Designed miniproteins, single chains, continued (6). Designs and how they scored, part 6

Each design is a single chain, and the fold is of that chain. pLDDT is the mean over its residues in the fold that is shown.

## One batch from the design tools (miniprotein)

Design m20188
Fold by ESMFold2-Fast:
Structure m20188 (fold): chain A 60 residues (1-60)
Amino acid sequence: GEVTTDDLLARLDEIAKALGLSEEETKELRALLEAPSPRGFTDRQMELYRQALEWALSQL
């Protein structure tokens, strides 16, 4: 199956450790995954989301 935002939220601490994210970056990623719409995100925030998704896909 495909990776969902709920899957990423459930594994947020694992993703943060695997990617070496700071506390601020981890907080931003949580906010991105909980957002009802992807509108208004910065290029940096979108890249952080992409890295989390890529990591999750690599664990399958």
Scores: mean pLDDT 74

Design m20189
Fold by ESMFold2-Fast:
Structure m20189 (fold): chain A 82 residues (1-82)
Amino acid sequence: NAMAEREKRLEAIEESFRQMLADWETLRADPEALAAQREKVRAILREKYPDLSDEDIDRMLALARDIVEKLYEAFREWLEKR
């Protein structure tokens, strides 16, 4: 039954979102892990965009952080209303 299969898939997606949110909250609670992740992203941006200043990279990292926070907030709201 396609409807039962769809519900089962939604349950699997819900569990994946719950796990992603838990992993994100764990990362947020660990300042050292968060700083290490920021430095890894900074290194990638520096390699990909070697013409950007440190201030430009910091602005990009701040924007990326804001986007990620908003995405995870939206995921949490979706899960709460499911």
Scores: mean pLDDT 78

Design m20190
Fold by ESMFold2-Fast:
Structure m20190 (fold): chain A 71 residues (1-71)
Amino acid sequence: PRTPTAEEWLRLGNYYFSRGKLGEAINYYERAIALDPTNAEAWRNLGDVYRAAGLLDKSREYYRKARELEA
């Protein structure tokens, strides 16, 4: 069976986030990070989803992680 890439998981997360399906978006972004924990975009997008969910402490933590990876 073909192994999905981190980029493919990131695109699925983006799709579900655009549809307001925050839980599904989180699941796919976490899969992207599991395959590539250095992908700053996935961490930033997790920050966006948690902010949309009102979980501001987690959102701040994920934004910080993305920033550290882009520094």
Scores: mean pLDDT 85

Design m20191
Fold by ESMFold2-Fast:
Structure m20191 (fold): chain A 64 residues (1-64)
Amino acid sequence: SADGEKAREAAERAREEGDGAAAASASHQMNLSGDKEGAEYGAEMAREAGDEAAAESGRVNLLK
């Protein structure tokens, strides 16, 4: 879906900018829409941006 593609692009941009919180937010939105693969990808983007707490929060939400 277009919204899912936009969320993935937002997570990638957040990683490039070093904004782990924005990447984690994109991951959470993808999880709420049922895109589990996108949510995991967004959580990894948050970790790569150096925000371990945001990445951990995203992973916990995915496990539900």
Scores: mean pLDDT 73

Design m20192
Fold by ESMFold2-Fast:
Structure m20192 (fold): chain A 62 residues (1-62)
Amino acid sequence: SAMLRELGDEHAAKGEEARARGDLATAVRHYSRAKEYFLKAGDLEAAEAAAQQLRDVAAQIA
């Protein structure tokens, strides 16, 4: 749905903002939410992009 995609976009943007300021834990939470919303919306390409951002940020924390 358009609403679920919009929620995904909002969380992806918040994840980018958090990552830019070095708040990696907050970035992980927002990218995880973005992935969930994109999957629910059926937007597999956006979900894959969010999942990749999540993996990249999580690797920096580990």
Scores: mean pLDDT 86

Design m20193
Fold by ESMFold2-Fast:
Structure m20193 (fold): chain A 72 residues (1-72)
Amino acid sequence: MEEAERLGKEALELLEQVLAGAEDPEGLAKRAVELAREAARKAVEAGLITEEEAERAVEVAEGLAEQAVAHA
């Protein structure tokens, strides 16, 4: 549980850096999506969410990453 929350927080922090005008917005956005996928996987393993919820969470993270890069 704690580890999934930590990874999710790290993913959000990377997306915030993209929006703040980081030098490598695409690289940071990719890293954020990777962390979101790992967080979703660990949340499923911990019984916090279903696999379907994890898939939706990853899709949302990918969409947010695309928007952050486009609007940075």
Scores: mean pLDDT 76

Design m20194
Fold by ESMFold2-Fast:
Structure m20194 (fold): chain A 89 residues (1-89)
Amino acid sequence: MLTPEEIVRELVELRNRIDELLSQGKEDEAKQAAIDGLERLVKESNDPEIQKIAEEALEKLRQATSPEEMRRILDEFTRKIVEVLEKKR
């Protein structure tokens, strides 16, 4: 089971990977990496609030049509997760 700190770290590493792929023009690979990363975090999290936030982010990612939308979705997701984790200690 992932700790709150490990979840945040995985999200930061995911965002760095997405930025690298997008910088190389690999938009489809970036989108798939984002989806795979969020699905993995959902699977390894036992928190229903985190699972709900991740599912909402996954739906948005599936509809994303630009690099800017993907980055925004991941940024919002990370902020919401940090907010939940801070309240849960």
Scores: mean pLDDT 78

Design m20195
Fold by ESMFold2-Fast:
Formats: structure tokens, C-alpha cells, sequence
Structure m20195 (fold): chain A 73 residues (1-73)
């Protein structure tokens, strides 16, 4: 029913907002780490780990936005 679709849309919009906030925090953390010594292997490892996490969340965000667009069609 249309009411069930509306609930799914609301839940997707909430998850999209949460992911966008998480992505922003990770991007800010990477930017702060990049201001540190670029030759520090511990800093480089942390940046790599965060870049992987960022990539996974960006893929999830893209998929959820595609689902949302189809549900609103």
C-alpha cells in the first residue's frame, strides 16, 4: 500500500541523513590527520582505514539514494 511505501521512504531518508553525518565526520577526521606528519606510518594507516570506511559508506549512501528515487517515482 502507499502508506507502507511512505514509511519506507521516511526510514530511508533518516538513514541517508545519518550516513551523510557519518561521512562528514570521517572526512573531517581525515582532513585533521592530513595536517599531521605525513611520514608517520601510524597516521598513514589511520587515514587508509578511514578512507576505506568512507568509501563503504559512500557506496551505501549511493545505493539508498537510488532506492529512494525509485520509491518516489
Amino acid sequence: SSMEIEKEIEELEKRIKELEEEIKRIEEEIEELRKKDPKDPEVQKKILELEIELGVKQIELGVLKLILAKLKS
Scores: mean pLDDT 87

Design m20196
Fold by ESMFold2-Fast:
Structure m20196 (fold): chain A 92 residues (1-92)
Amino acid sequence: GMEEIEKLEKEIEELLERLEELLEEAKKNEKDKEKLKEILEEARELYERIVELAREIIELAPDDLEVILRAIGAILRAMGIVLDIELLLKKA
C-alpha cells in the first residue's frame, strides 16, 4: 500500500541527499582527477539504486500520476547531479 511507497520515497530522499554531498565534495576536489573518478563511481551506484527504487514505486502505483511524476523527478534530479560530476571530471 501507500506505506510501502512512503518507505521507498524516504530511501530515495536519503540517496539524493548523499548525491548532493558527493557533488559538493566533487566541487571541492575539482582539480583532483583521481578523487573525481572515485566520487563519480559512487554517484553512478547511487543513481542506479534510485532508478531501481523509482521503478518499484511506479510498479506499486501504476495509476497514481502524482506518485509516478515524483519518481521520474527523482531519477532526473539524480541524473543531473551525475552529469554535473562528469563535467567536473572532464574539466580536471
Scores: mean pLDDT 90

Design m20197
Fold by ESMFold2-Fast:
Structure m20197 (fold): chain A 105 residues (1-105)
Amino acid sequence: MKELEKEAEEEKKKGEEYEKEGKLEEAAEHYKKAGELYEKLGKYEEAGEAYEKAGELYEKLGKLLEAAEYYEKAGEAYEKAGNKEKALEAYVKAGLLLLKLGLDK
């Protein structure tokens, strides 16, 4: 489990580094991986933050369906963390993107 914590932190750091380089797609992939690892660790607040970052980056890339998916995952993670306010904010962002795409979900 400590090995997964280190891997999650390393993936988050790589996401931050790629974001600074303007490599937004690579950054999003690393934040996505960090979120998945934090979720497996039961670190739901950190998972929500990582998924939210992935959603933001996919949105900047115009990948609105992927952005909505990761905002939904962020909402679920924040809900499990007991952070109802951030969960609602993430779910609203996902819903607005799906509405913009003409999708009912």
Scores: mean pLDDT 87

Design m20199
Fold by ESMFold2-Fast:
Structure m20199 (fold): chain A 94 residues (1-94)
Amino acid sequence: MLLERLREAAEKLVEADEAGDIEAAEEYLEELERTALELAREGRAEEAAEILRETIEQVKDEELRKRLKETLAALLDAAGRYDEAMEIRKEIRS
């Protein structure tokens, strides 16, 4: 199930970030990005965005947070929430 796979990737990403395992964090981030965009293509962008918001709050690495926010903005665009997507992108550029 795509939603379950997204949650699993998010949990593993948070664990890798907490452990300081940059290589594992990168791998789980790629899986999270692919799964989130697949959910968006299935019309489930809002559910994916919710999981990403929770994940961002738990991730401490600034580079990982920025990349998660980029994915969140893409999900918000897919959900038709353009103003929120723009605000997230503004945060990344600051």
Scores: mean pLDDT 86

Design m20200
Fold by ESMFold2-Fast:
Structure m20200 (fold): chain A 73 residues (1-73)
Amino acid sequence: MAEELRRQAEEAYRYVLENLSSAEELREAAEQFRRQAELARRIAEETGDERFGEVAELLERYAEELERRAEEL
């Protein structure tokens, strides 16, 4: 369910931020979030459920933020 995926994404992102993360850890997390975003977009295309598209956008934003933070470290 799209709402559960959103909650899991938010929880995972919070977990990454709350732990002491190196640039390497942040890049790995960003890559994982991008892979999950691709899967969510495919589900949105197959089902027509816009909520999965919203989750994909959220995951992509998290990946971008983590990549930016990694570059600053």
Scores: mean pLDDT 81

Design m20201
Fold by ESMFold2-Fast:
Structure m20201 (fold): chain A 57 residues (1-57)
Amino acid sequence: SALQERLAARLVEEYGLSRDLAEMLVRTAMALNPDGSEEELEARVRELAAQVVAALA
């Protein structure tokens, strides 16, 4: 979806993640909160990306 593509692109740009990893994190966030709003999904995706970046540091 356009939302998934936009969020994945943002993770690549803001966190320097690979496209494949960014897409995986977006799918994971959606699976963790399937009934969540777009705002909740964006917040979850950012939280997961920050955790991954911290783990790689």
Scores: mean pLDDT 80

Design m20202
Fold by ESMFold2-Fast:
Structure m20202 (fold): chain A 61 residues (1-61)
Amino acid sequence: SAAEEELKERKKRVEEIGQAINEAMQKALDENKDLSPEERRLIALKAGLEQRDKIKAKEAG
């Protein structure tokens, strides 16, 4: 069904965004283990937005 296809697409986007956030967080923590909760949130937001923009650019292509 169309709903199942949309769910699959959304799941893939969420997974890609999640991977980008996890990679950025691991890199940041490798450089500084004492990151504040606010700094961690900003790193996650930035990585998530950058990956979302990349996905959107590919979809627009």
Scores: mean pLDDT 81

Design m20203
Fold by ESMFold2-Fast:
Structure m20203 (fold): chain A 82 residues (1-82)
Amino acid sequence: GKITEIQVGDIVVKLDEGKGLLTITKGDEVEEYQIDPNNVATAVGQILRIIGEEIDAEMAGDEDSKKAYEEARKLMMEHLKK
């Protein structure tokens, strides 16, 4: 399938649309999620928004908010996981 790669700050998001495989790389952390292909657009949109908030918190030196957004992203991905 088509592979799309988007970089937001230091975070790289890769999507294999045919497989529904979403890979998020942040520094040394790599997270892979198998998601329902019918939910891909919703998942990608929401994740990119949360990643933007994480980057804003990191740049502001707000470690607590950064961790909260990282947790929110992981919980959202678990909800969309198939």
Scores: mean pLDDT 71

Design m20204
Fold by ESMFold2-Fast:
Structure m20204 (fold): chain A 58 residues (1-58)
Amino acid sequence: SHMDEIKAKLNELSDKLTDLILEARKAYAKGDKEEYKKIMEKIQEIEKEIRKLLDELR
């Protein structure tokens, strides 16, 4: 129940994180520093949310 809900949310966030990492790598390879920074900020926010959810599972 509660753990299953957290796991489902973690899966959604993990998928979003994977997509953003790929976008960040593409921006970096193209030399688009502004886009790279924006994507990295989004990644950091998702990583914080994942960490909070993982702490709930402990």
Scores: mean pLDDT 86

Design m20205
Fold by ESMFold2-Fast:
Structure m20205 (fold): chain A 60 residues (1-60)
Amino acid sequence: SEAEELKKKMEELLKKADEALKKGNKTLSSQLFKQADDLYGKYLSVRGKELEEKKKKEAE
């Protein structure tokens, strides 16, 4: 699903942020964490919409 793809991208960004932090690049690490937070917001929105669509189909 789209939500699962967004979660995978978020995990990849978090991994890159950790690698940047290990290299001492605090600026890049901070930027990558912010990008992961933005994706997490999108993930929650998409997942919420998917759950609403499922509830409407199962309406009870």
Scores: mean pLDDT 78

Design m20206
Fold by ESMFold2-Fast:
Structure m20206 (fold): chain A 79 residues (1-79)
Amino acid sequence: SMEALKYLNEGVQAYLSGEYEKAVELFKKAIEIDPNLAEAYYELGRAYKKMGKYDEAKQAFEKAISLDPNLEKAKKELE
């Protein structure tokens, strides 16, 4: 979905600007539109990690890997 990718890209921009809570909300919007978008779960995990929400980050990375087992960057976050 183009709309899901738009929210994913806006979330990445918020993340890069240090706006982690805003990034989380944008990644959640991407996931609402496309629940199989592994990249959105990976980016959600990164944002949670920056917020010190390590359990939520781990769950997001595990979900990203379950959707895309070849997403090496998500696997590296768990080791």
Scores: mean pLDDT 92

Design m20207
Fold by ESMFold2-Fast:
Structure m20207 (fold): chain A 89 residues (1-89)
Amino acid sequence: MSKEEFDLEVEAGLILIEAAVLKNYAERLLKQHPDNPLIKKALELIDEAIKYVEEALKSKDPQKRRDMLEKARKLVEEARTYLDQAEKE
């Protein structure tokens, strides 16, 4: 495996761990606030991020893999922002 392939695989793993942690947190918040649209939006973004990571892991093109992982990370960041806003309400 090339260093770039290894680094991208590590990045994919880190995004999946972060997404899993945020999903667990969002599900706990949703039990407390079942009608909160911000929490529901965060869960949608987390699921989309996981999909991008899975697509990245299936791709043999390093550029496509990088682009998909960047999209996944942005979705995770956006989901965190929605969850932070929901917690403040």
Scores: mean pLDDT 84

Design m20208
Fold by ESMFold2-Fast:
Structure m20208 (fold): chain A 66 residues (1-66)
Amino acid sequence: MDPKELEREVSLAMALMMYSIAKLSEDKEEQIELLEKALALLESTEPSPEVEELIKEIKEEIEKLK
């Protein structure tokens, strides 16, 4: 596997995990922090349709919490 491909897969998996935890959290500060961390991780990786879709979803969730 190409190092960039591995980095993208790992980043996507980690971001999805953070996103899932954020959705289950009852603390708005924790939800926003996890979503912002997931967003930063995805924005640092190679663009792909899956990455772009998840970025959009996370941005929408952050806007709903603010």
Scores: mean pLDDT 79

Design m20209
Fold by ESMFold2-Fast:
Structure m20209 (fold): chain A 59 residues (1-59)
Amino acid sequence: AAPVVELHGASEEEARALGRALADGLVGQGLTEAPVVRADPESAAGAEAVLAAVRAALA
């Protein structure tokens, strides 16, 4: 199944931009499905939560 990344405190545009960058980078590494990136517009979570979500999607 495709990995899901949730971005807290980020806009939908930022989440989509990150999702495209991850898809472009990971497809070349043998990932068959692009990660799904979702924005949580009401969360105040900082950069550490975003980085943790990205690392989880790449694991």
Scores: mean pLDDT 57

Design m20210
Fold by ESMFold2-Fast:
Structure m20210 (fold): chain A 78 residues (1-78)
Amino acid sequence: DEEKKIEELAKRLAEAFGISVEAAKNFILQLKKAGMSLEELEEYLEEMTEMAEQIRAGKATMDDLIELVVRFQDRLSK
């Protein structure tokens, strides 16, 4: 179930950012190694996917994406 969930998240992330599923899966595994729980990974990747969709729709900017990334990096350091 956990492996299947990671695969589903990787596919969504890959589609949202236009990268390979393997690259997306490797990114998820790096975040897991950095101390993110599966629940935190699901929340982060859902927010990243939504932000990528908003940027494509012209409703968000690269600054908004950077702020999202910084917020999650700050969570990991605390």
Scores: mean pLDDT 74

Design m20211
Fold by ESMFold2-Fast:
Structure m20211 (fold): chain A 62 residues (1-62)
Amino acid sequence: GAAEKSARAAEEAAKRGDSAAAATAGWQMGVEGGNLELARRAVEAGQAGDAEKAAKYAKEAA
C-alpha cells in the first residue's frame, strides 16, 4: 500500500545519505496507515541526521 511505498522511498533516501527525505517519507508512512510509533522514530532519526536508522524504522512500520 501507500505506507510500503513511503517506507521504500525512505530506504532509497538513506542510500543517498538524504536524512531529510528519509524523515519526510517516514512521516508520510505513518499518516497513510503505518505504525505511527515507528514512523515517529523514523522522523526522529532523520532529524538527527541518521538516514539509515530513519529508513529502518520506516520500513518496519509499513
Scores: mean pLDDT 73

Design m20212
Fold by ESMFold2-Fast:
Structure m20212 (fold): chain A 61 residues (1-61)
Amino acid sequence: GAAALAETRRIAENALAAARESRTSGLVALHDLRELLAQETDPEVRAILEEAIAEVERLLE
């Protein structure tokens, strides 16, 4: 629902902020996003998590 999408977007934004702050916090955030994606079945939530993972991975290259 809308609340789940809003919370997932907040989680994604926090993960991106962590990756911009330091490599260590970015790696922790990346691990947490992957764990969330592994247990998620909602395709809209999965899409937000997949985009966040891709951007965090890009920032850590």
Scores: mean pLDDT 88

Design m20213
Fold by ESMFold2-Fast:
Structure m20213 (fold): chain A 70 residues (1-70)
Amino acid sequence: SQEEVDKLLEEAQKLLDEVLAKSSEEERKKINKEYQKKLNEVHDAIVKGDLEKAKKIIEELIKKIEELLK
């Protein structure tokens, strides 16, 4: 559902903010570039009505961000 997608996007943003706070300037540039690329893919999926694909992309993004927090 759209509500699930919105909740996942909020979670991804919170995790991103945490990683960026702990990252160097160069790491922040790389992380932000990857995040924006994935957000564009999510928005494209939403526009096409593919909420399942949008959720999958966000979940993959969250997993990558969580790996950076280790």
Scores: mean pLDDT 82

Design m20214
Fold by ESMFold2-Fast:
Structure m20214 (fold): chain A 71 residues (1-71)
Amino acid sequence: EEEKLKEEYNKKLSELMDKYREEAVQRAIDEGLITEEEAKHPLARRGLVTPEIAKKFIEDYKKLEEEYKKK
């Protein structure tokens, strides 16, 4: 069913986004760029993705897109 494939794709995409956002936030806390309290706010989390983390996300995102384009 088409709706189920869309739901699976959206779930996996959301999981990838959350994974790399958490990694970016933890890195920023470890480097002293933000506090744990600041990390609770979406706006603070948005600016923390480093080029390294962005590249990892883009690679995983492309792999996910290719997987679902074959179906």
Scores: mean pLDDT 73

Design m20215
Fold by ESMFold2-Fast:
Formats: sequence, structure tokens, C-alpha cells
Structure m20215 (fold): chain A 63 residues (1-63)
Amino acid sequence: ARAYYEEGLRLLIEGRYEEAVEKFRKAIELDPEFREAWGGLGAALRLLGREEEAERYFEKARQ
């Protein structure tokens, strides 16, 4: 889980937002309680202009 999250963060820094979404999704698949990965997914989706989806995942990050 953590390794995919770290790859996602690197991809975000590189501006590769769609690939970052894929890595954060993999982190969540391995550990659904990994709140940082839900936050990362929300951030990547916001940067892609998918604000409604981003808000939904930020809610999961707070739970």
C-alpha cells in the first residue's frame, strides 16, 4: 500500500495526474483504511478538474 502511495506522490510532482490516480487506487485496494491514499486520490482528481469526484474521496480521507 505505502509503496503505491509514494509512487502516486512522485507522479503528482511530475504532473502525471492520471497515472497518480492509478497508483493511489492500488494503495486503497491493498489498504482501504489508508486515509492518506484517499487524500492523494482526491488531490489528483482535483488537478484533473474532476472536482465532484475529488470531494467524495476527500470525505473518505476524513473518515
Scores: mean pLDDT 81

Design m20216
Fold by ESMFold2-Fast:
Structure m20216 (fold): chain A 98 residues (1-98)
Amino acid sequence: MEERIKQALKNVLEAIESGGPEDLIRTAEYSDSIRSYVLHLKRSMELSKDYPWHQVQKQGIVEYFKSLYSGSEEVKREQDRNVMRVMFEALYEIEKKK
């Protein structure tokens, strides 16, 4: 895996965890991919042993990502979603094997 991919995934994870407006704005183009991930975390709240760091900020982050998703990024978001999803899933699989 290339270093650039790992760095991009790290930035996405930190943006989700921090929940800061500046960080989340940087990921607006990937809002579709992030939205899907956040909604999955919300549904799996009781069974989310693999996502402990998301538990604390889930409610605030979910509402914010929903707002970003409904923005004017639809055309670019569809392309970015595939790229971000693949990179995010790759990092998640690596973390899961610890």
Scores: mean pLDDT 43

Design m20217
Fold by ESMFold2-Fast:
Structure m20217 (fold): chain A 76 residues (1-76)
Amino acid sequence: MLSEEERRAIGEAAVEAARELIEKAREALKRGDYEEAEKYLLFAQFLALVAGSLGLEEEARELVREANRLLEEVEK
């Protein structure tokens, strides 16, 4: 099993990666590239769920909310 320190490090990396994907999704939305934005947002949600499973529940919740807000824009 991973140590608590390793679990935290992996979770933090997942949070960072999810934030980067959300930023890429915002850039795609600005270009009108809704298909690319959706792909980034779905991947960001997956990474947020991984982070949540590793104990970063509040960060995961924030990221999922932001991704859902942007996905609503894609679906409009």
Scores: mean pLDDT 83

Design m20218
Fold by ESMFold2-Fast:
Structure m20218 (fold): chain A 96 residues (1-96)
Amino acid sequence: MTPEEEEVLRFIADLARRVREVLEQHKDASKDEIIEALKNVLKEFAEEMKKRYPDKQEEIDKLYEEAVKILESTEDVREGARKALVFLAKGLLDLA
């Protein structure tokens, strides 16, 4: 693994932790409330990635938009979050 790939994996690990925290804090919330909270976490993550990799802003925005679509289109919000995380991990590693 390159140092850049290791850095991306650390960011993905932090994102996974933040997603887990949201799911635990919103365990009694509606699906729509959980989706909105997860979208906010994904947006903050995308902004952090764009700050770290300013030459890849367009690619990061496209990955974020697709991850949000995965989250919104999946019936089970936890499965949607898992699929979105896997998609982002693969996409960001391809950019590293």
Scores: mean pLDDT 83

Design m20219
Fold by ESMFold2-Fast:
Structure m20219 (fold): chain A 60 residues (1-60)
Amino acid sequence: SELEEKELKLLVLKIALNSEEWLLEKYGSKMSPEMLELQRATIERTREEIKRLEEEIKKL
């Protein structure tokens, strides 16, 4: 169902966010300024996708 597909996608995104945040915390000091900017942008994008998807699920 659409709900089950969205809930699974939300789970995957939350796992991805945790991994992205963990990577930044553990290896951020070893990243170039360009890599740090990309990683922070990736985290922000993942957070925005999670928020949007949670709002979509609530409207079902």
Scores: mean pLDDT 89

Design m20220
Fold by ESMFold2-Fast:
Structure m20220 (fold): chain A 65 residues (1-65)
Amino acid sequence: MVSEEELDREVTRALAEIYVGLANIDEKKGDLEGARESYRKAAELYRQAGDVETAEEFEKKADEL
């Protein structure tokens, strides 16, 4: 059984994954600014979902672009 809070975390994590996908597409297109923005958005969402380690990875990825 998924609690309301747990469901919200799952939805937030799914949104983070969508932004990671968008950032990857932007990187392939050479849109580094768009990719950076999307990676930072994904990191925020992962942090909200409690995935702090994953959030830090994407924050680092954005900073290295």
Scores: mean pLDDT 82

Design m20221
Fold by ESMFold2-Fast:
Structure m20221 (fold): chain A 73 residues (1-73)
Amino acid sequence: MSKEEKAEELMRKGSEALAAGDYDKAIAYYEEALKLEPDNEAIRLSLEAARANKAGDLETAARLAREAARLRE
């Protein structure tokens, strides 16, 4: 797989972990994706959203997740 394809696979796994409420797994997957594409703003925002979810800051998490989704489109 290309770095882009591998990062997208990790992003999907991260989103699945978030949906399951496993914030530690989501953070780990997004960190791995960011290592592959360190300048990818969408991945960075997704990572920050996962961290905000773990901290219980649902408003910040929702805002960052929307920004990340817009950049991935």
Scores: mean pLDDT 82

Design m20222
Fold by ESMFold2-Fast:
Structure m20222 (fold): chain A 82 residues (1-82)
Amino acid sequence: MKEEEEKKKKEELLEKAKELIKEAVFAEAEGGLTTMKMTALGIETGDFEKARKEAEKAIEEARKKAEELLKKAEELLEEAKK
């Protein structure tokens, strides 16, 4: 087996894992921004219950997406260790 091919495959897996981790961080950041926007809207309108529900939903969806992306990244890192 060519060492170059093995190295290239490992680098591709590491690069994909890095991209997934980056996407997970961005997903969490987006959830945080949406939460802040909903909180500000609740303060302005006085509809705190609606703002709270939207914020909780945004946090939960961001967390779920980040968790899924991180799990995929972990699988790729394991594959790269071969």
Scores: mean pLDDT 77

Design m20223
Fold by ESMFold2-Fast:
Structure m20223 (fold): chain A 104 residues (1-104)
Amino acid sequence: AMADELVERIKKAKSAIEQIDILFDAVRAGVSADTIRKVAEKLNIPEAVQAIDDADAAGVSERERVLAGTIVLGSYIAKKFNEVEKAAEYIGERVAPLVAELLA
């Protein structure tokens, strides 16, 4: 259910930044790695699925798996909109506080 709702919201958003915001708002709300993986599958971004699976194989925390998948998802969304430079800066701004929370 939550993965389907996220995919619908992402598809309705008209810019890379809006789609990236929806993803990082879900991360801040405590979305599961399984939900982000399902979103990646439904958006046909296999690179994000692979990032989550690689992180799981490495034995990192669920929060780190969510972050890995979301960064790759955001990067591929930016590529699809041809907004890579501006979206990369924005992803960095959204990632920084989440990394700080992991290190606290």
Scores: mean pLDDT 84

Design m20224
Fold by ESMFold2-Fast:
Formats: structure tokens, C-alpha cells, sequence
Structure m20224 (fold): chain A 86 residues (1-86)
């Protein structure tokens, strides 16, 4: 499932980039923005299909864990700064 994980990450990045592209093109070329939106919808569908795998659930779990850890790290740094005379 290593390739599946790679494709999942790649699809997620493309989805995000396509969404941003559509947003930026909205005022310049609404037709191109519409095409980008359709591509984003296809990518979202592909992502949903991959999401059925246990691997995706595990990845989401790791991401959530990383966010929690980041919150704790920030809290620790804030406490250290508050306690230190700086």
C-alpha cells in the first residue's frame, strides 16, 4: 500500500492546488475557472474512493495526532517564554 499512500498524498495536493487555481481564475477567466472546478470535483471523487481504504484512516489519524502534538509544543513554548525573563 506504499503506492496507495503516495497517490493519496499526491491527489490531495492536486485537489488543493486545483481549488486555489479555480479561485484565482474566477475573475480573469470564468470559463477556465469552471473547468478547474470540474477537475477539482473529479479529484475529490478520486480522493473519496481512496478514503475507503484503512490506509487513509490511518493517515488521517496520524495527521490528527500531529496537530495535537503541535498544539502541545506551542503551549510548552508559551509557558517557557512566560516563565523565562525574556
Amino acid sequence: EEELKEKLVETYKKLFETRELARQLGKIDPKAAEEANKQAEKLRSEFKELDKESTVDAVNHVVAEALLYASKSVDEMAEQARRARA
Scores: mean pLDDT 61

Design m20225
Fold by ESMFold2-Fast:
Structure m20225 (fold): chain A 71 residues (1-71)
Amino acid sequence: MKLEVTLPDGTVLTVEVNSETEAITFLTLELGMSMEKAREVAKKILSLKKGEKLEFVSEGTGGKAVIERLE
């Protein structure tokens, strides 16, 4: 599925993820998320319908990120 990710600093990324492992990898490597939090958020991402948004807050920084499913 194709995702649009808006970071706390306003940076917008487009990412394709097709598995929980790919979502966890993106969240840990690109967003610096802990493995535990990445697993939680990855499950929520995989349940998104087209046009749905997920918001989360980084535990370390307090910054808000938004993920939207584009397709």
Scores: mean pLDDT 79

